# Designs tried in a protein design run: designed miniproteins, single chains, continued (3). Part 108

Each design is a single chain, and the fold is of that chain. pLDDT is the mean over its residues in the fold that is shown.

## One batch from the design tools (miniprotein)

Design m11999
Fold by ESMFold2-Fast:
Structure m11999 (fold): chain A 86 residues (1-86)
Amino acid sequence: MAEELLERARRIFEDTAQALEDAGRASKDPQNSQALLQAAENVRGMGDLLVDWARASEDRERAAEEVLRKAEAARAEGEAAIAALR
């Protein structure tokens, strides 16, 4: 069901944002800290917008699958950023 995929995507976006926020707060480099904290805010905002967009879509199931793919991509990118900016 579309709502189940969207709830899964929301959790992936939120978990990714939380990991970025935690890494940003733990960073001893002020530039890296700011970049990670900004990335966390961006991931949360984009996640909310994408989920709302999918719920408004005529093909909600297909839109939900696309949002889930974008959530998985955001997680991978977030993990790479944490590794690079620690």
Scores: mean pLDDT 87

Design m12000
Fold by ESMFold2-Fast:
Structure m12000 (fold): chain A 96 residues (1-96)
Amino acid sequence: MSKEEFDKEVEEGIEQIAAAVAKLAMRKGDYESAVEFLKRLIEKFPDSAELYTLLGEAYYKLGKYDEAIRWYQKALDIDPNNEKAKKLLEEAQKKK
């Protein structure tokens, strides 16, 4: 394997672990810490639709529906076929 291929596999692995850690923070109900953690991860993985979806969910749990909508829209800009982000966007829009 080339160094470039190895670095890509490592980055993909780190992204998956990071998403799992973010989901764990969400399960613990620490949504404010989840927001801060997810914002740092997005700086490293700005094209991860899953991280933007999780950030939207964290804002939704905090009652910040306008922020949740913005982040779900960003997730869909990256992955228009993300069914979870579509459903969560519709639910957040119903809260307006």
Scores: mean pLDDT 79

